# Designs tried in a protein design run: designed miniproteins, single chains, continued (2). Part 61

Each design is a single chain, and the fold is of that chain. pLDDT is the mean over its residues in the fold that is shown.

## One batch from the design tools (miniprotein)

Design m6106
Fold by ESMFold2-Fast:
Structure m6106 (fold): chain A 106 residues (1-106)
Amino acid sequence: SAPEVARLEVTLTTRTAEGRELEAKLTIYTRDGAPVAVGDFSAEKVEKLVVEVEAPSVEDARIMGRFVGRVMAAMGLQPAEVILEGNMTEEQKEAFLEALREAYAA
């Protein structure tokens, strides 16, 4: 009953306490472009996850990293590689990835 996909795009939107909207776009790529049932995103089936995000501050980067990490965990998504794209400083990228790893592992 679950649909099969070779590529899946998910847009995550949240609102900060100050009322600012933050967005991340996730693209899941399956290994060799083979169709995979939605919900069966094991490490053997998912080649990579591309995360497109722009966070204007280190705090916003941590918020989005935590959100993405929790969504990945909820989906059972275990990609072989996570690729981060977006116009962020190195400090913002590091904050995002740290928060993502902490949230995913929890």
Scores: mean pLDDT 84

Design m6107
Fold by ESMFold2-Fast:
Structure m6107 (fold): chain A 90 residues (1-90)
Amino acid sequence: LPKEIYELMLEAVRAFAEGNVDAAIRHLLNILDLSLKSGDYTVLAAAFTLPALLRRGAISLEQLVDLIRTYLKIFGLSDDELEELEKKYL
């Protein structure tokens, strides 16, 4: 998973925490665009699912953070690396 996608995922969380849902959705759609261009289909499902869930109000900020954390762990980030990224963007 490219580093730029990790940063966009965390920027989406930060925008959502700030109450800027439209900015959060734009960041998630940018992840979709990058995933399509890179051919990384493992991120594609997240990029499709997260904007739809946010628009429907079916996901909380805590659930969004948990999903991002889960994907970053699957892609090989350690707990320490996740904590440093969360501190940077949250």
Scores: mean pLDDT 64

Design m6108
Fold by ESMFold2-Fast:
Structure m6108 (fold): chain A 78 residues (1-78)
Amino acid sequence: MDAKKRAQEVAERAEALAERAKALGDQELADKAQNTADILRGALGGPPEDVKRITDLAEKAVEELEKELKELEEQKLK
C-alpha cells in the first residue's frame, strides 16, 4: 500500500472517531482523535519512510481510542 494513502485513510478514521466521540459528549476523546488526524495530515508532505513511521504510531493510537469509544458506548447504554 502507498504510505501516503494509508496515512490518509488513518487520518480519516481518526476524524470519524472524533465526530463520534463529540456526538457522545466526550470532548476529550474527540480532541485526542482530531489531534491524531491533524498530525497525520501534517506529515503527508514528508518522506515515505517518515510517513510510514508516523502512520504506524497514529494507527495504534486510533485503535486505542476506538476501544475507549466502545467502552463509552457500552456505559451509555446502561
Scores: mean pLDDT 81

Design m6109
Fold by ESMFold2-Fast:
Structure m6109 (fold): chain A 98 residues (1-98)
Amino acid sequence: MKVEGKWVTVEQLKEANELLGKILNEIKEKVAKVPPEKRTETIKELLKEEIEKLNKELGLNLKTKDEIVKAIEENKENKEKTVKLLVMLELENLIESL
């Protein structure tokens, strides 16, 4: 697979999808307790909180998709960091789609 001119392994994509699935399931459970009128706002806030957690775990402070993509390119040899960065990129994409 290719991201911004770089190849990402199928294994890294699978691990990123598994982590993303866990995060989204946790958000779904939290959102189920919120009135329908506030759900979209709550989803956006929970997605932002997960991005903040990933930034903290990585020792980074990435704020834009372009910065996340650059971080993936700079960390291509670190499988675990790349997986978390791929998840962070997808969380940003989900926020923009809401």
Scores: mean pLDDT 80

Design m6110
Fold by ESMFold2-Fast:
Structure m6110 (fold): chain A 91 residues (1-91)
Amino acid sequence: SIDLEQEKTIAKMMLQMSKQDAIQKVEQLKKETGDTDLANKTKKQIDDVYNKALKDLDNAKSVEEVRKIVEDASQQIIDIVKEAEAQSKKS
């Protein structure tokens, strides 16, 4: 069985990769639209979700909780990027 601390370490790496991918997409959106305010707002929302997830991971008591935190945070980050794309002026 995977140790709880090992699962938390893997979860943290997965969240960091999700954050980095999301930030790259926001930077690309900024280049396409020129909307710096939208990009800055979106990055802050991504950072807020990421930082909350890290705190939740530190407090997690089971592998099931760790997996749920990663799944929920990753989905929230995806949804934040999709919302920013929907708000952007691409034409």
Scores: mean pLDDT 88

Design m6111
Fold by ESMFold2-Fast:
Structure m6111 (fold): chain A 74 residues (1-74)
Amino acid sequence: AMTPEEFAELQRRADELVAELEKKTGEKITVTITQLADGTPLFRVEGGSQETQDLLLKRLAEIYAEVRARAAAA
């Protein structure tokens, strides 16, 4: 399961990614991260093009893997 600190880091990095993509594409994008009972994050992406949504989901999965790797290394 993710700690509150890990979840906060994931949320912060997701917000930065959304802001970057909104600046590059000019699209409005909403990302909602819900933590499941097993600690797995569920990502919901709304708005933007399908290409932007697919890119966001891929990048969010990479960010989650990085956050988990940092926790394991600490």
Scores: mean pLDDT 79

Design m6112
Fold by ESMFold2-Fast:
Structure m6112 (fold): chain A 100 residues (1-100)
Amino acid sequence: MATGLTPEEARRLLEEIDRLLKEIDSGKITVEQAADRIAEIYRRVLGLTDEQAEALRKSLVEAGKEGIKEFLYRMRLEAAQVLGMPKEELQKLAEEVNKL
């Protein structure tokens, strides 16, 4: 879903995803807070409308912690692909998605 990202945007997205995953795993943010931040990233980076962002937020809250983590791992893999990361690193990221 990260189609049309510049390398600059993809790098920033990776940094935000890594931070979100750490905050979720440490329990520093709620499911609702994580969903809000993901929807805001998509609105800002991918140009989602307010209605599309709200629909995404609700879907992520319904999916819960595991669904949000799956979404973040998929976003991370896609952003890494846009950045042209080495095949070995992309394979490791893909394995994390497949573990969900």
Scores: mean pLDDT 78

Design m6113
Fold by ESMFold2-Fast:
Structure m6113 (fold): chain A 93 residues (1-93)
Amino acid sequence: SEEEKAILDYLKTVYLNLTPEAREILARYLVEKLGLTLDQVKEILEAPSSVVTPERKTLDKIFLTALFLDTDGSGIIGKEELEGAVKIVEKYS
């Protein structure tokens, strides 16, 4: 759907602005949620088009939490911010 594409495009943008450690945390989280390999998850985040559509509700939770934790305006989401986001999503999933 258009909305799912928009969320994935946003996540790709966020991924590019993550530190290397935070990218690994996000990738591992998506491996768990999608049941895909790490390489496949990285291809989803880096590819120009989506090859897999994750569950919308999971993406919405990650998206909103990541937005909230990037409130320092640095444009970079660090390992600790993303790890905190994952813990919040896991508590409510």
Scores: mean pLDDT 58

Design m6114
Fold by ESMFold2-Fast:
Structure m6114 (fold): chain A 70 residues (1-70)
Amino acid sequence: TARDQVLAQLVALDRQADALYAQHSSDPKKVAQLVQIGAELGVLMIALHLDSVTVDQAQARLKQLQQQLA
């Protein structure tokens, strides 16, 4: 489903952020950005699981987080 696709993308981005955190530990700006992205992904995954956000809202936020990580 569209919800399952968004959840899979959120999990993939969270794993990517965690990997980048280890690589950029000496860059405080990048570390702060990655920690923020990870926290936002966690909250969004919970919100989507609890139906407190729509799939469209989750997809829009996911796109913003993907742009921040790129």
Scores: mean pLDDT 84

Design m6115
Fold by ESMFold2-Fast:
Structure m6115 (fold): chain A 70 residues (1-70)
Amino acid sequence: GDREEALRLLEEVIEKAEGELKRIAESALQALRDGNLAAALKGVQELIEKAEGELKELAERARDLIRTLL
């Protein structure tokens, strides 16, 4: 489902990211697991603003999926 795919995308960001981006992705993943969709969406937006290339694309896909859960 959309939740499971969003979690998978955030896990992929965590695997590929380093430093601040990895920490933001870990926080967003935890928020999503906890059912805190607002916090998860905020974290993913911060990833989109700070990331480039593939990481940004993964974060944008995760955002769109999280929005379907609201």
Scores: mean pLDDT 88

Design m6116
Fold by ESMFold2-Fast:
Structure m6116 (fold): chain A 83 residues (1-83)
Amino acid sequence: SELSLEDLLLKVLELIAQGYSVEEINEILNVNFNPNFLEKLKEIIDSSKSAEEFKKKLSELLPGLPDSFLDKLAETVFKIKEE
């Protein structure tokens, strides 16, 4: 079954934070995301020094996301990066 948009975005960011490539992410999730979009997400994860900076940059790329969901994404990404 297909993931919801929120579950899909969360899983994409988890896989990027774990070091998976754009090609691997599309294959794992059975999706065809634009490589430029996935590269922008990777750049946001790699360039963000804090959860707050990550949330700001992600909200600029995806301005429709709720603040509560941005918090969840930031927590997930930075937990993986700190492990």
Scores: mean pLDDT 81

Design m6117
Fold by ESMFold2-Fast:
Structure m6117 (fold): chain A 92 residues (1-92)
Amino acid sequence: SEAELRREAVLLGASVGVLRMLLYEMKRSDLPNSEKIATLDRIIARLEAIRAGLEALRAQSTDPAFQAELDALIADVEEFLRELEEEKKRLE
């Protein structure tokens, strides 16, 4: 149902928020660059899974307003992924 798809989107969005928090904690840490890179790799992998989940919800939805909300969330995830790849390059 559309309600189930919307609930899944809320959970995926909450997961993105958790990953943003992990990035902020990592940036404040005094961990070696190798450990920071490993943390970034884990965040990137989880975000790629979240993006795939959001794309699957978009394909299942028939509500244009919800599809637009999912497109915005996908765009936010893609921007976050670009930020993480740039951060990883700075640490390498």
Scores: mean pLDDT 90

Design m6118
Fold by ESMFold2-Fast:
Structure m6118 (fold): chain A 66 residues (1-66)
Amino acid sequence: SELERLRRELEGMTVEQVFDRALEAIRRGASPETVRLYIETLFERGDVTSATAVALLYIGRQLDEE
């Protein structure tokens, strides 16, 4: 599946690369499932601050859309 492929791709990335891709995904209107995978990956890497930032940015993006 798309999510399985993304998960495998993220395993090969640094936490900084995961965070950058999460921000790009939000800007491009990624699905909730995709954004959740980025957040989970950041938490698994121990980057609670970045995971929280991604979650808040996603919520903010959703609130800006009708």
Scores: mean pLDDT 82

Design m6119
Fold by ESMFold2-Fast:
Structure m6119 (fold): chain A 80 residues (1-80)
Amino acid sequence: APATPEEREQLRLYISFSLRMAGILFDVIINNYSEDEIQQKLAAMREERQRILPKLSPEQQKLADQFLAATEKQLAEIAA
């Protein structure tokens, strides 16, 4: 069966979220941010997660959570 409008919107939101997370990670890598500034970036990512996560499929939610956890780990390593 063809994808529904809801399924297409879920995919668009998932891709958008993933690209934004990657963009934040890249931004932190190329800039000399303090620990406090990195924590502000993490807080913003968690807030966006809360807004979009209920609109995603269960598989997309799991992948988004895994990507956020990996990003948080990498940001902690950059802050060290």
Scores: mean pLDDT 78

Design m6120
Fold by ESMFold2-Fast:
Parts: sequence; C-alpha cells; structure tokens
Structure m6120 (fold): chain A 85 residues (1-85)
Amino acid sequence: SKLLEELKKGFEKAIEAVRKALENKEKVTREQLETVIEDIDKLIEKLKELKEKNKENKELVKLLEEYIERLEEAREELKKALEEM
C-alpha cells in the first residue's frame, strides 16, 4: 500500500530528525529545535485526521495510534531539551 509506505517513511524520517537533534543538542540552535517540534506537531495532526477518516480500518487505526504515541513522546523529549537551552 502506497499510503502505508508513505506513513512509515514519514514516521521514520521524523524519529530520525528527533534522534539527530537530541544527540547533537549542544550544536543545534533553539530555532532548529523549534522547527523539528513544529514538523512533529504537523505530522501528529495529519495522522490524527487520517485516523478519523479511516476509523473503520482497525489495523490502520492501531498503526496510526502507535505512530502518534511515539511522536508525542519524542515531542516531549524535544520540549525538555528546549527548556534546558
């Protein structure tokens, strides 16, 4: 499924961006960290909309909920890093 492939790639890219930002937090600017948070927030919103549109597809809903939860956790880690700057 093209949709599932696009979702997986988007999720993986977002998590990788978070990992790189956190591993290099001493070298990233506040503005760069804020941009990653904004990108994560936009992705979470998109996934929530997709979940509502596909609520009859239980397997897709479960996958989207797992992605949303992991992205929300990553967002909180970025937010804590931002507070430490």
Scores: mean pLDDT 85

Design m6121
Fold by ESMFold2-Fast:
Structure m6121 (fold): chain A 82 residues (1-82)
Amino acid sequence: AAEEALELIEEAIRLAEEQGDPEAKSLVEQARKLAIEAIESTDPLEKEINLGMIRIIAGVLKVAGHEEVAELLLEAVELLEA
């Protein structure tokens, strides 16, 4: 699950880079850092906060027109919550 979630985030980084949007790529890289922190956290509340922040980033990306990138991040969050 954790490795699969990180693979989805890496795909989201590749898509953002291919779209030529450095701001979108930066947001996805921030989401990757939050995902790693969630995986490494032993505190359930800290994990929920980090995953919630990824959902906020996905929402921003979706409003910005990066729907596919946002969907990959949301799928990664679902895998990390399982």
Scores: mean pLDDT 84

Design m6122
Fold by ESMFold2-Fast:
Structure m6122 (fold): chain A 73 residues (1-73)
Amino acid sequence: SGLSPEEIEAEAEASLVMMEAAVTKLAYERGKLSEEEYQEELRRLLERAERLVEEHPESEYARRLKERIEEEI
């Protein structure tokens, strides 16, 4: 039982993108990023999430990551 090596890799990458999204949001809320810079970073994170979904279409972690970032844009 447990995840396959490919699914573990997908989960790890999804977790890293989620952490970057959280740090980016915190920087925006602290006034370290403009609204334009924040939106640009979110779009880049969405592109990474979309690529992860394409590479691992069966991964619920990749799908949930994409949904969460789309809700912030």
Scores: mean pLDDT 82

Design m6123
Fold by ESMFold2-Fast:
Structure m6123 (fold): chain A 68 residues (1-68)
Amino acid sequence: MSQRIKDLLYRMARAQVEELKRRGEEITRERLREIVDESDAFLQTMGLEALSEEEKEEILERLEKEFL
């Protein structure tokens, strides 16, 4: 179910961004995209369905609004 995967990916990506900010790293749009792609790839290794480019873009936009 794509909505559950989207919610899981968002939570994972958000946690990773918070960790990077805690370490003093600057958060850029390019870094957020990288984190979204890495999270999607990780979930695929666990046997979950890959998100579409549109679904990844929705998550990226949510993260951009929150962190940029």
Scores: mean pLDDT 81

Design m6124
Fold by ESMFold2-Fast:
Structure m6124 (fold): chain A 85 residues (1-85)
Amino acid sequence: NVRDMGQQVLNNLRRNMGRDGRLSVSRLVDIVLSVPGVTLSRGHITAILRRYDTDGDGTLSFAEAVNALRDLLYLNYGVTPSLPV
């Protein structure tokens, strides 16, 4: 169920935030790949996440990460997930 997967990913996102309230692109890639049924390559996930990296520092804010996850889940499943934000 895409909704349940979205909730699990969001919880993993919150758990894996850095001390500065940001998430590295590499950590986000690992979180996305941990979701059952994700068939996107590491390269595709990284490319999408980097589109939200406005500073080019390899980290995303929580809001940027949520928006990137929405796009990733849409690309993978062909539907926009209802994320509890």
Scores: mean pLDDT 70

Design m6125
Fold by ESMFold2-Fast:
Structure m6125 (fold): chain A 103 residues (1-103)
Amino acid sequence: SLEEKVERFKKLFEEARKKYPDASPVEIAAYAYLKLKNPDKEFTPEEIRKKVRELVEKYVDLAGEIPTEEQLLAYIAAEMLGLDPRVAATPEGAREILSLLGL
């Protein structure tokens, strides 16, 4: 369910924040995304940065513009929650996605 996906995202995001207190919210979300896909694997800071770059490229392909940090964070969350990523490209949709996560 969406509720189960939201709780899993929150747990992974909190774990990432504790592990990397100096990382940006986007880097924390990218780590959470990587752990969701590969729960038994550990990721280096370079692998996390590479994933952020890949997600920026996907957003640009979708929206035709470079995302703000808030838009990219909402986009990563949408992908992890199984929501339509186009929703993250709208200001209202981005706000709604981030609100679900308490961000």
Scores: mean pLDDT 84

Design m6126
Fold by ESMFold2-Fast:
Structure m6126 (fold): chain A 61 residues (1-61)
Amino acid sequence: SAQDEAIARLRALYEEHRDRLTPGQAAYVEELIEAAHTASAAEAETILAVTRSLLDGALGR
């Protein structure tokens, strides 16, 4: 499903950047992944977009 695809992309994004995150940032991304599991497909896609923006800003790449 679109929700499962968004969650898979979220997990891949988290794993890609995990070693660059503080423990607090890593915990927050895990919370977002958990929220995506209880969200609609559209909400999960929004969580993915927000997570990308947050990681880009935090890591400065």
Scores: mean pLDDT 81

Design m6127
Fold by ESMFold2-Fast:
Order: C-alpha cells, then structure tokens, then sequence
Structure m6127 (fold): chain A 80 residues (1-80)
C-alpha cells in the first residue's frame, strides 16, 4: 500500500512532465504502469478480503486491459 502510493506520486509527476512536453511515448508508459499498479491493488485487496466476491475481483481485473487500451487509443488520436 505505502509503496504503491509512492509509485503513484512518481507516476503523477512523470505524467505532468510528459503533458508539458507533449511526449506521447511517456504518457503511454505512465498509463501502462498505472494499469499495473491498479492490478496490484486489486490483488492486495483480494488477499485482505476487501473485494465483495471472486466474480467482482475477476470483473475488475478484466476491465484493466480494455481501459488501458482505450486510454492509449485516445492519446494516439491526439497525435494529429
């Protein structure tokens, strides 16, 4: 949890810098790393019994990759 929060802060700073520089590649890297952190958070939550059910956990996990791909596609559309 603490290490995840520290990584999230690092990703926020990297995202802001990439936005300022218009660096599409760095924005994509931040999105991918954010997706991995989200996956880790769900795995930790399951271990601690913080998810309602196995089905809810599986749904949340399955949504990570599609949402990441949608985010990347949206960023790519911003490249004229």
Amino acid sequence: SQARKEKLQELQERYEEAVKNGDLEKLKEVLRESAELQREALEEGKKNGEVPSEEEYEKAMKEIEPLLEEGIKELEKQVK
Scores: mean pLDDT 77

Design m6128
Fold by ESMFold2-Fast:
Structure m6128 (fold): chain A 98 residues (1-98)
Amino acid sequence: LVVGNPSPAQEPILRFLERAGLEVVHEPNIDRAVTRLEAGEADVVIAVGRENLERLQPTLDRLNIPVLGGRAKLLPLKLLQRQRFHTNDIAPDADLYI
C-alpha cells in the first residue's frame, strides 16, 4: 500500500514491486489508508513523506505491518529486516529504498 503521492524518484521502486508480482495500491488519503490497513488489505506500506509516516506509525506498530520509504528512520528499517521480510523474490538489497 502506497500512502501519499510518490515523487519521480520513488517511481522506479514502485515499478520494481509491481514487476516482482506484488499488488501495488495507491491511497493518497491517510485516513483511508488507516482504514485499509485495519481491514487487512496490505502486507507492507510505503509511506510517501515523513508526516504520513509519523501519522501511520501507531497503526503500523499495532498491526505489526512493515513500512518502507520516505525519510523513515533507520531503526524501523532494521526492524523490518529482523522480522525477515520475504525478500527472496525481491532484489538482494532488501534494505535499499529510494
Scores: mean pLDDT 56

Design m6129
Fold by ESMFold2-Fast:
Structure m6129 (fold): chain A 66 residues (1-66)
Amino acid sequence: MSAERLAESEELSAGIVAELRAAEAAGTLDRLRVTDPVTGTESLALGTEGETVEEMLARFRARVAA
């Protein structure tokens, strides 16, 4: 099982979350793009208007749980 890779993903997620919160505070969250470290795709290009860090964090957790 890829438990080691999961731990690395959690570490990366923590760094990304910190950056996202800084962007939310600055009002630039809508412009922030994040490449999904699991799939390698540009998945967090905020396709939804008014999306918050908490909603994005929920999506990260959903992917990690799957």
Scores: mean pLDDT 58

Design m6130
Fold by ESMFold2-Fast:
Structure m6130 (fold): chain A 58 residues (1-58)
Amino acid sequence: MSPEQARNAVLTALETGGPEAGGIVAGAAVKEALQDGNEEAARAAREVAESHGLDPYG
């Protein structure tokens, strides 16, 4: 997962399912990125979530 893909996934979930969906996708993206050793993608998902007031930890 690229940082751009992580950001776009969170934004798409927020736009289509609202803050709860955005938070769930952000949490999943952070977890997946960290499991893959991709700290940049994890940071991108977290920063997008935080900037929109979403909980990236569930």
Scores: mean pLDDT 79

Design m6131
Fold by ESMFold2-Fast:
Structure m6131 (fold): chain A 83 residues (1-83)
Amino acid sequence: SHMDSLLERYKKELKEKIEKLQKEINTAMEEFDSRRQKYAEEIKKATPEEREKLLQRFRDEASAWARKYQPLVEELKKLKEEL
């Protein structure tokens, strides 16, 4: 039926949006985890003064990452609930 066709098209578009957003978030999470690991390695080798600066930079990067990607994570959750 026409209504069944509209529903199938809606579900397909929704699944495509979910897949694209999920891939973007997954890539961002992997990049952030890689960065976190590099900071951890640098901190182990750092002087106390360098360690303080590294921790400050990591906190700033983590805050910026959360600000950018938390709204996308929330959007993904809403899209999955609509499925």
Scores: mean pLDDT 87

Design m6132
Fold by ESMFold2-Fast:
Structure m6132 (fold): chain A 100 residues (1-100)
Amino acid sequence: MKADALEALKRLKEEVPKIEEYEKKYGKEAAEKAKVEAVGQILAATSIAKDYKLALEVLKKLGIELKEEELKEYAKKVEEAVKNGNEEELRKIAEEVLKK
């Protein structure tokens, strides 16, 4: 579980910069949806991996700057949403983080 979540964060670190090309090809609205999905995946992987330093590096590539303590609180909320199968709550948390 933890190793798979760490590999997911490493993959997201490589994939996130490609959203700029996605915006160029599909437009700003499609890119914003891709960013929300990426943030949700970063937070979900972070809730399992607990590698906050790597997660902050990946979020910074999306232009998101958080304090480690803020990231820990968002990761806890996402862990609860995932455990409860609440995909809508996960999306809302990702959108809130992206607006920071």
Scores: mean pLDDT 81

Design m6133
Fold by ESMFold2-Fast:
Structure m6133 (fold): chain A 68 residues (1-68)
Amino acid sequence: MKEEAFKLFDKDGDGKLSAAELASSAADTDGDGTLDRGGVLGYLMQKYGEDKVTPELEEMADYILSKT
């Protein structure tokens, strides 16, 4: 599950998040080039159809942020 969430941002499949991948992701809600935890959680909530932050989504967000 965490790895599946990471793949949403890791578009070239190299196991790393680049600045270009972050800049093109829906998680950069403000378009300021900064990936924040709130933006990642918002994207994951929309992607998985959750109406609230769940422990699973928090774990996915933390995993994604740990790779940047």
Scores: mean pLDDT 61

Design m6134
Fold by ESMFold2-Fast:
Structure m6134 (fold): chain A 79 residues (1-79)
Amino acid sequence: SAGEEAVEAARRYGEIASTAEDPAKLAGGAIGAAGAVYHAALESEEAQRRAQEVLLEKAKEAKTELARKILLGVANAKF
């Protein structure tokens, strides 16, 4: 489903942001993750919640404090 695809996109972009070696990859991953959460929110509240839960997990695995804070921001955003 589109909701499941959006949750998987949040996982992929969240991983890019959490493992980013440079600011451009971090920015790209963060923007992609935010877009994925937005698309999940358009499908259902459940899909949005699942996408944001994935980003909370990616924030715990983030290599840098900046990446962690950005991912937490997207995970707690209201769309």
Scores: mean pLDDT 87

Design m6135
Fold by ESMFold2-Fast:
Structure m6135 (fold): chain A 72 residues (1-72)
Amino acid sequence: KLVKEAAELLASVLTKEELEELKKLLEENPELAILLIVDMLEELKADKSIIEKVKNDKEFVKEVLEEAEKLL
């Protein structure tokens, strides 16, 4: 599943504290949060389908951050 793959990638580079800050940022400034997540995933060589989902689907991003939290 794309959610699990993206969550594993983010959990590999983020601390639990950084993830909590990112979740807060997604609610306060979703455009900035999405840009930061896209930048991290591009650096990690994520599949283009994951990057496009992050750019266009806020619900997908929320699910990814929730799954990443469970991995930390």
Scores: mean pLDDT 83

Design m6136
Fold by ESMFold2-Fast:
Structure m6136 (fold): chain A 70 residues (1-70)
Amino acid sequence: SAEELIEEAKELLKKGQAEKDPDVAKEYYLESMRKATEAYKLALDQGDVKSAQEALEIGLAASKGLVALD
């Protein structure tokens, strides 16, 4: 479900933020973005605007984390 993908993306984002190794953090951020994108598409297909918004916010946060590593 979109909700499960959101929870997975959120956990990956949290792991990326806590990770000290930038290469490992990058992998967590990229995976978080992938899960958030999948959740966003699924939420839009279901007409779930709230889940789509949450997925977008997580994806943006992961993208910001990734940019900060470089």
Scores: mean pLDDT 87

Design m6137
Fold by ESMFold2-Fast:
Structure m6137 (fold): chain A 83 residues (1-83)
Amino acid sequence: GPPAPVITSVTAGETSITVTVANPSGSPVIVIARDAETGEIVATAFADAAGVAVLTGLEPGKTYLVTAVGDGGESAPVEATTK
C-alpha cells in the first residue's frame, strides 16, 4: 500500500502550530493535534497543495502531539509546545 505521511517540520506559535508534511502518495492529508496528557483531539487541519497545515485555536504554553493521516496511515507523532 502507499506509505504513511511524514511530518518534516513543526513551528509553534502562541495559539497555533504550523506543520509541513511530505506525502509521496499525493492523497489528502489531515493533520491532528492531540493534548499530550489526555490524548484528546483539540484541532485538525488539511494540508494545502504545498504540504502545509496550520492548527489554530490552541492554548498557549501547552504541549500537543501532532500526527498526519493519509491513505498510507498515520505518521509517527511529533511533540510541539505552544509559546
Scores: mean pLDDT 84

Design m6138
Fold by ESMFold2-Fast:
Order: C-alpha cells, then structure tokens, then sequence
Structure m6138 (fold): chain A 117 residues (1-117)
C-alpha cells in the first residue's frame, strides 16, 4: 500500500539520521522496500525518489567501509552501485515494472554485501 511505502520512507530517514554503517544500511533497505511498493503501485516518480535516497545511503555506507577495502574493491563497488542505480532509472523511465523490480533486487543484494564487510 502507499501507506506502507511511506512508513518505510520514514523508517529509512530515522535510520539514516543515526549516521552509522548499520543506520545507512538499514536506511538503504527501507528506501528500496518503499521503491518496490511504489513500482507495484506504478508510482514511478515516488519510486525514483526512494531509489535516489537508497543510493545516497548506500554511498554513505560504502564511504564508512572504505578503510576495510582495497582501493580496487572500493572502486569496483562504487561502479557497481552506479550501474545498478542507472539500470533502475532506465526501467522506471520505460515504466517496466518487471525490469525495475529485478534491478531493485540486485541493488538490495549489493547493499547487503557492503553491509556485511
């Protein structure tokens, strides 16, 4: 429901405000869940807003994990996040629900991988 998506946005904002790796990971996952719900509702504008919030949270998470990564691995993960967000943006622009949900799932898995570092 739209109310469920809005709740995930609020929970994501609260998690982001913690400013910790755990908070940024939690924020990104809440924002991605909101994006999935908005895609299912065919609200592509709100889905895009949620994805952009998830992307910012994922970048903050990756930045805080930088000292635990080789420069090569850090660059590879940064490029993977950029590519995954561009895939989601493309699917949303085309209003392709199946492609958008698949791309969001890939992005969610990348966030979970970075969070586990």
Amino acid sequence: SEEEAEQHIREGEAAYAKGTPEGYAEAALHYLRAAEIYVELKDYEKALEAVEKAYEAALQLLRLKKDSLSPTRYTALTLRLIGEVEEIRLALRKKDVEAALKAIEAFRRTVEEIASL
Scores: mean pLDDT 92

Design m6139
Fold by ESMFold2-Fast:
Structure m6139 (fold): chain A 65 residues (1-65)
Amino acid sequence: MEKVEKIVEEELEKFKKAAEEAGWTAEAISQAYQESLDRIKEKLPEEEVEYAVEKFSEKVKEYLL
């Protein structure tokens, strides 16, 4: 779904910027991750939230590794 993938990519970029600005501490990463999840839940219908959260989590894990 184009809309879901676009939102996930937008939130990934926000996550990267927030974590970078705070110096990539574990606390900053956790905070940025939670804020992105909250925004995904706000932007998408309930049925798409679960899929978007899974995709976002996968992308964050790939990026950090």
Scores: mean pLDDT 79

Design m6140
Fold by ESMFold2-Fast:
Structure m6140 (fold): chain A 93 residues (1-93)
Amino acid sequence: ALLGLLGGTAATLGGNAAARGATTLEGLLDGGAGAFAGAVGRVIAEKYGDAVAGGVVAVNGGVAALVGGLLGSPLGAVLGAVGLVLGLLGAAA
């Protein structure tokens, strides 16, 4: 639960940072998708347990890192990568 929640928060922050760095609709949609997916990961962590939540958070962190990197948002890329790592640790635990 804790690692999934921390990863979800990191992925959400990464998605929001990427969205704020974007100047196009596509960038805003991609950042928003990361934030939404991070929020869903937190709900899943609470209801369905750490392994499933960790997996969802890892995917969301990876997407946020990729989108942040593509949009030139280093904060988005770093926070997304942290979400990926914490999500994978949560899934493995």
Scores: mean pLDDT 56

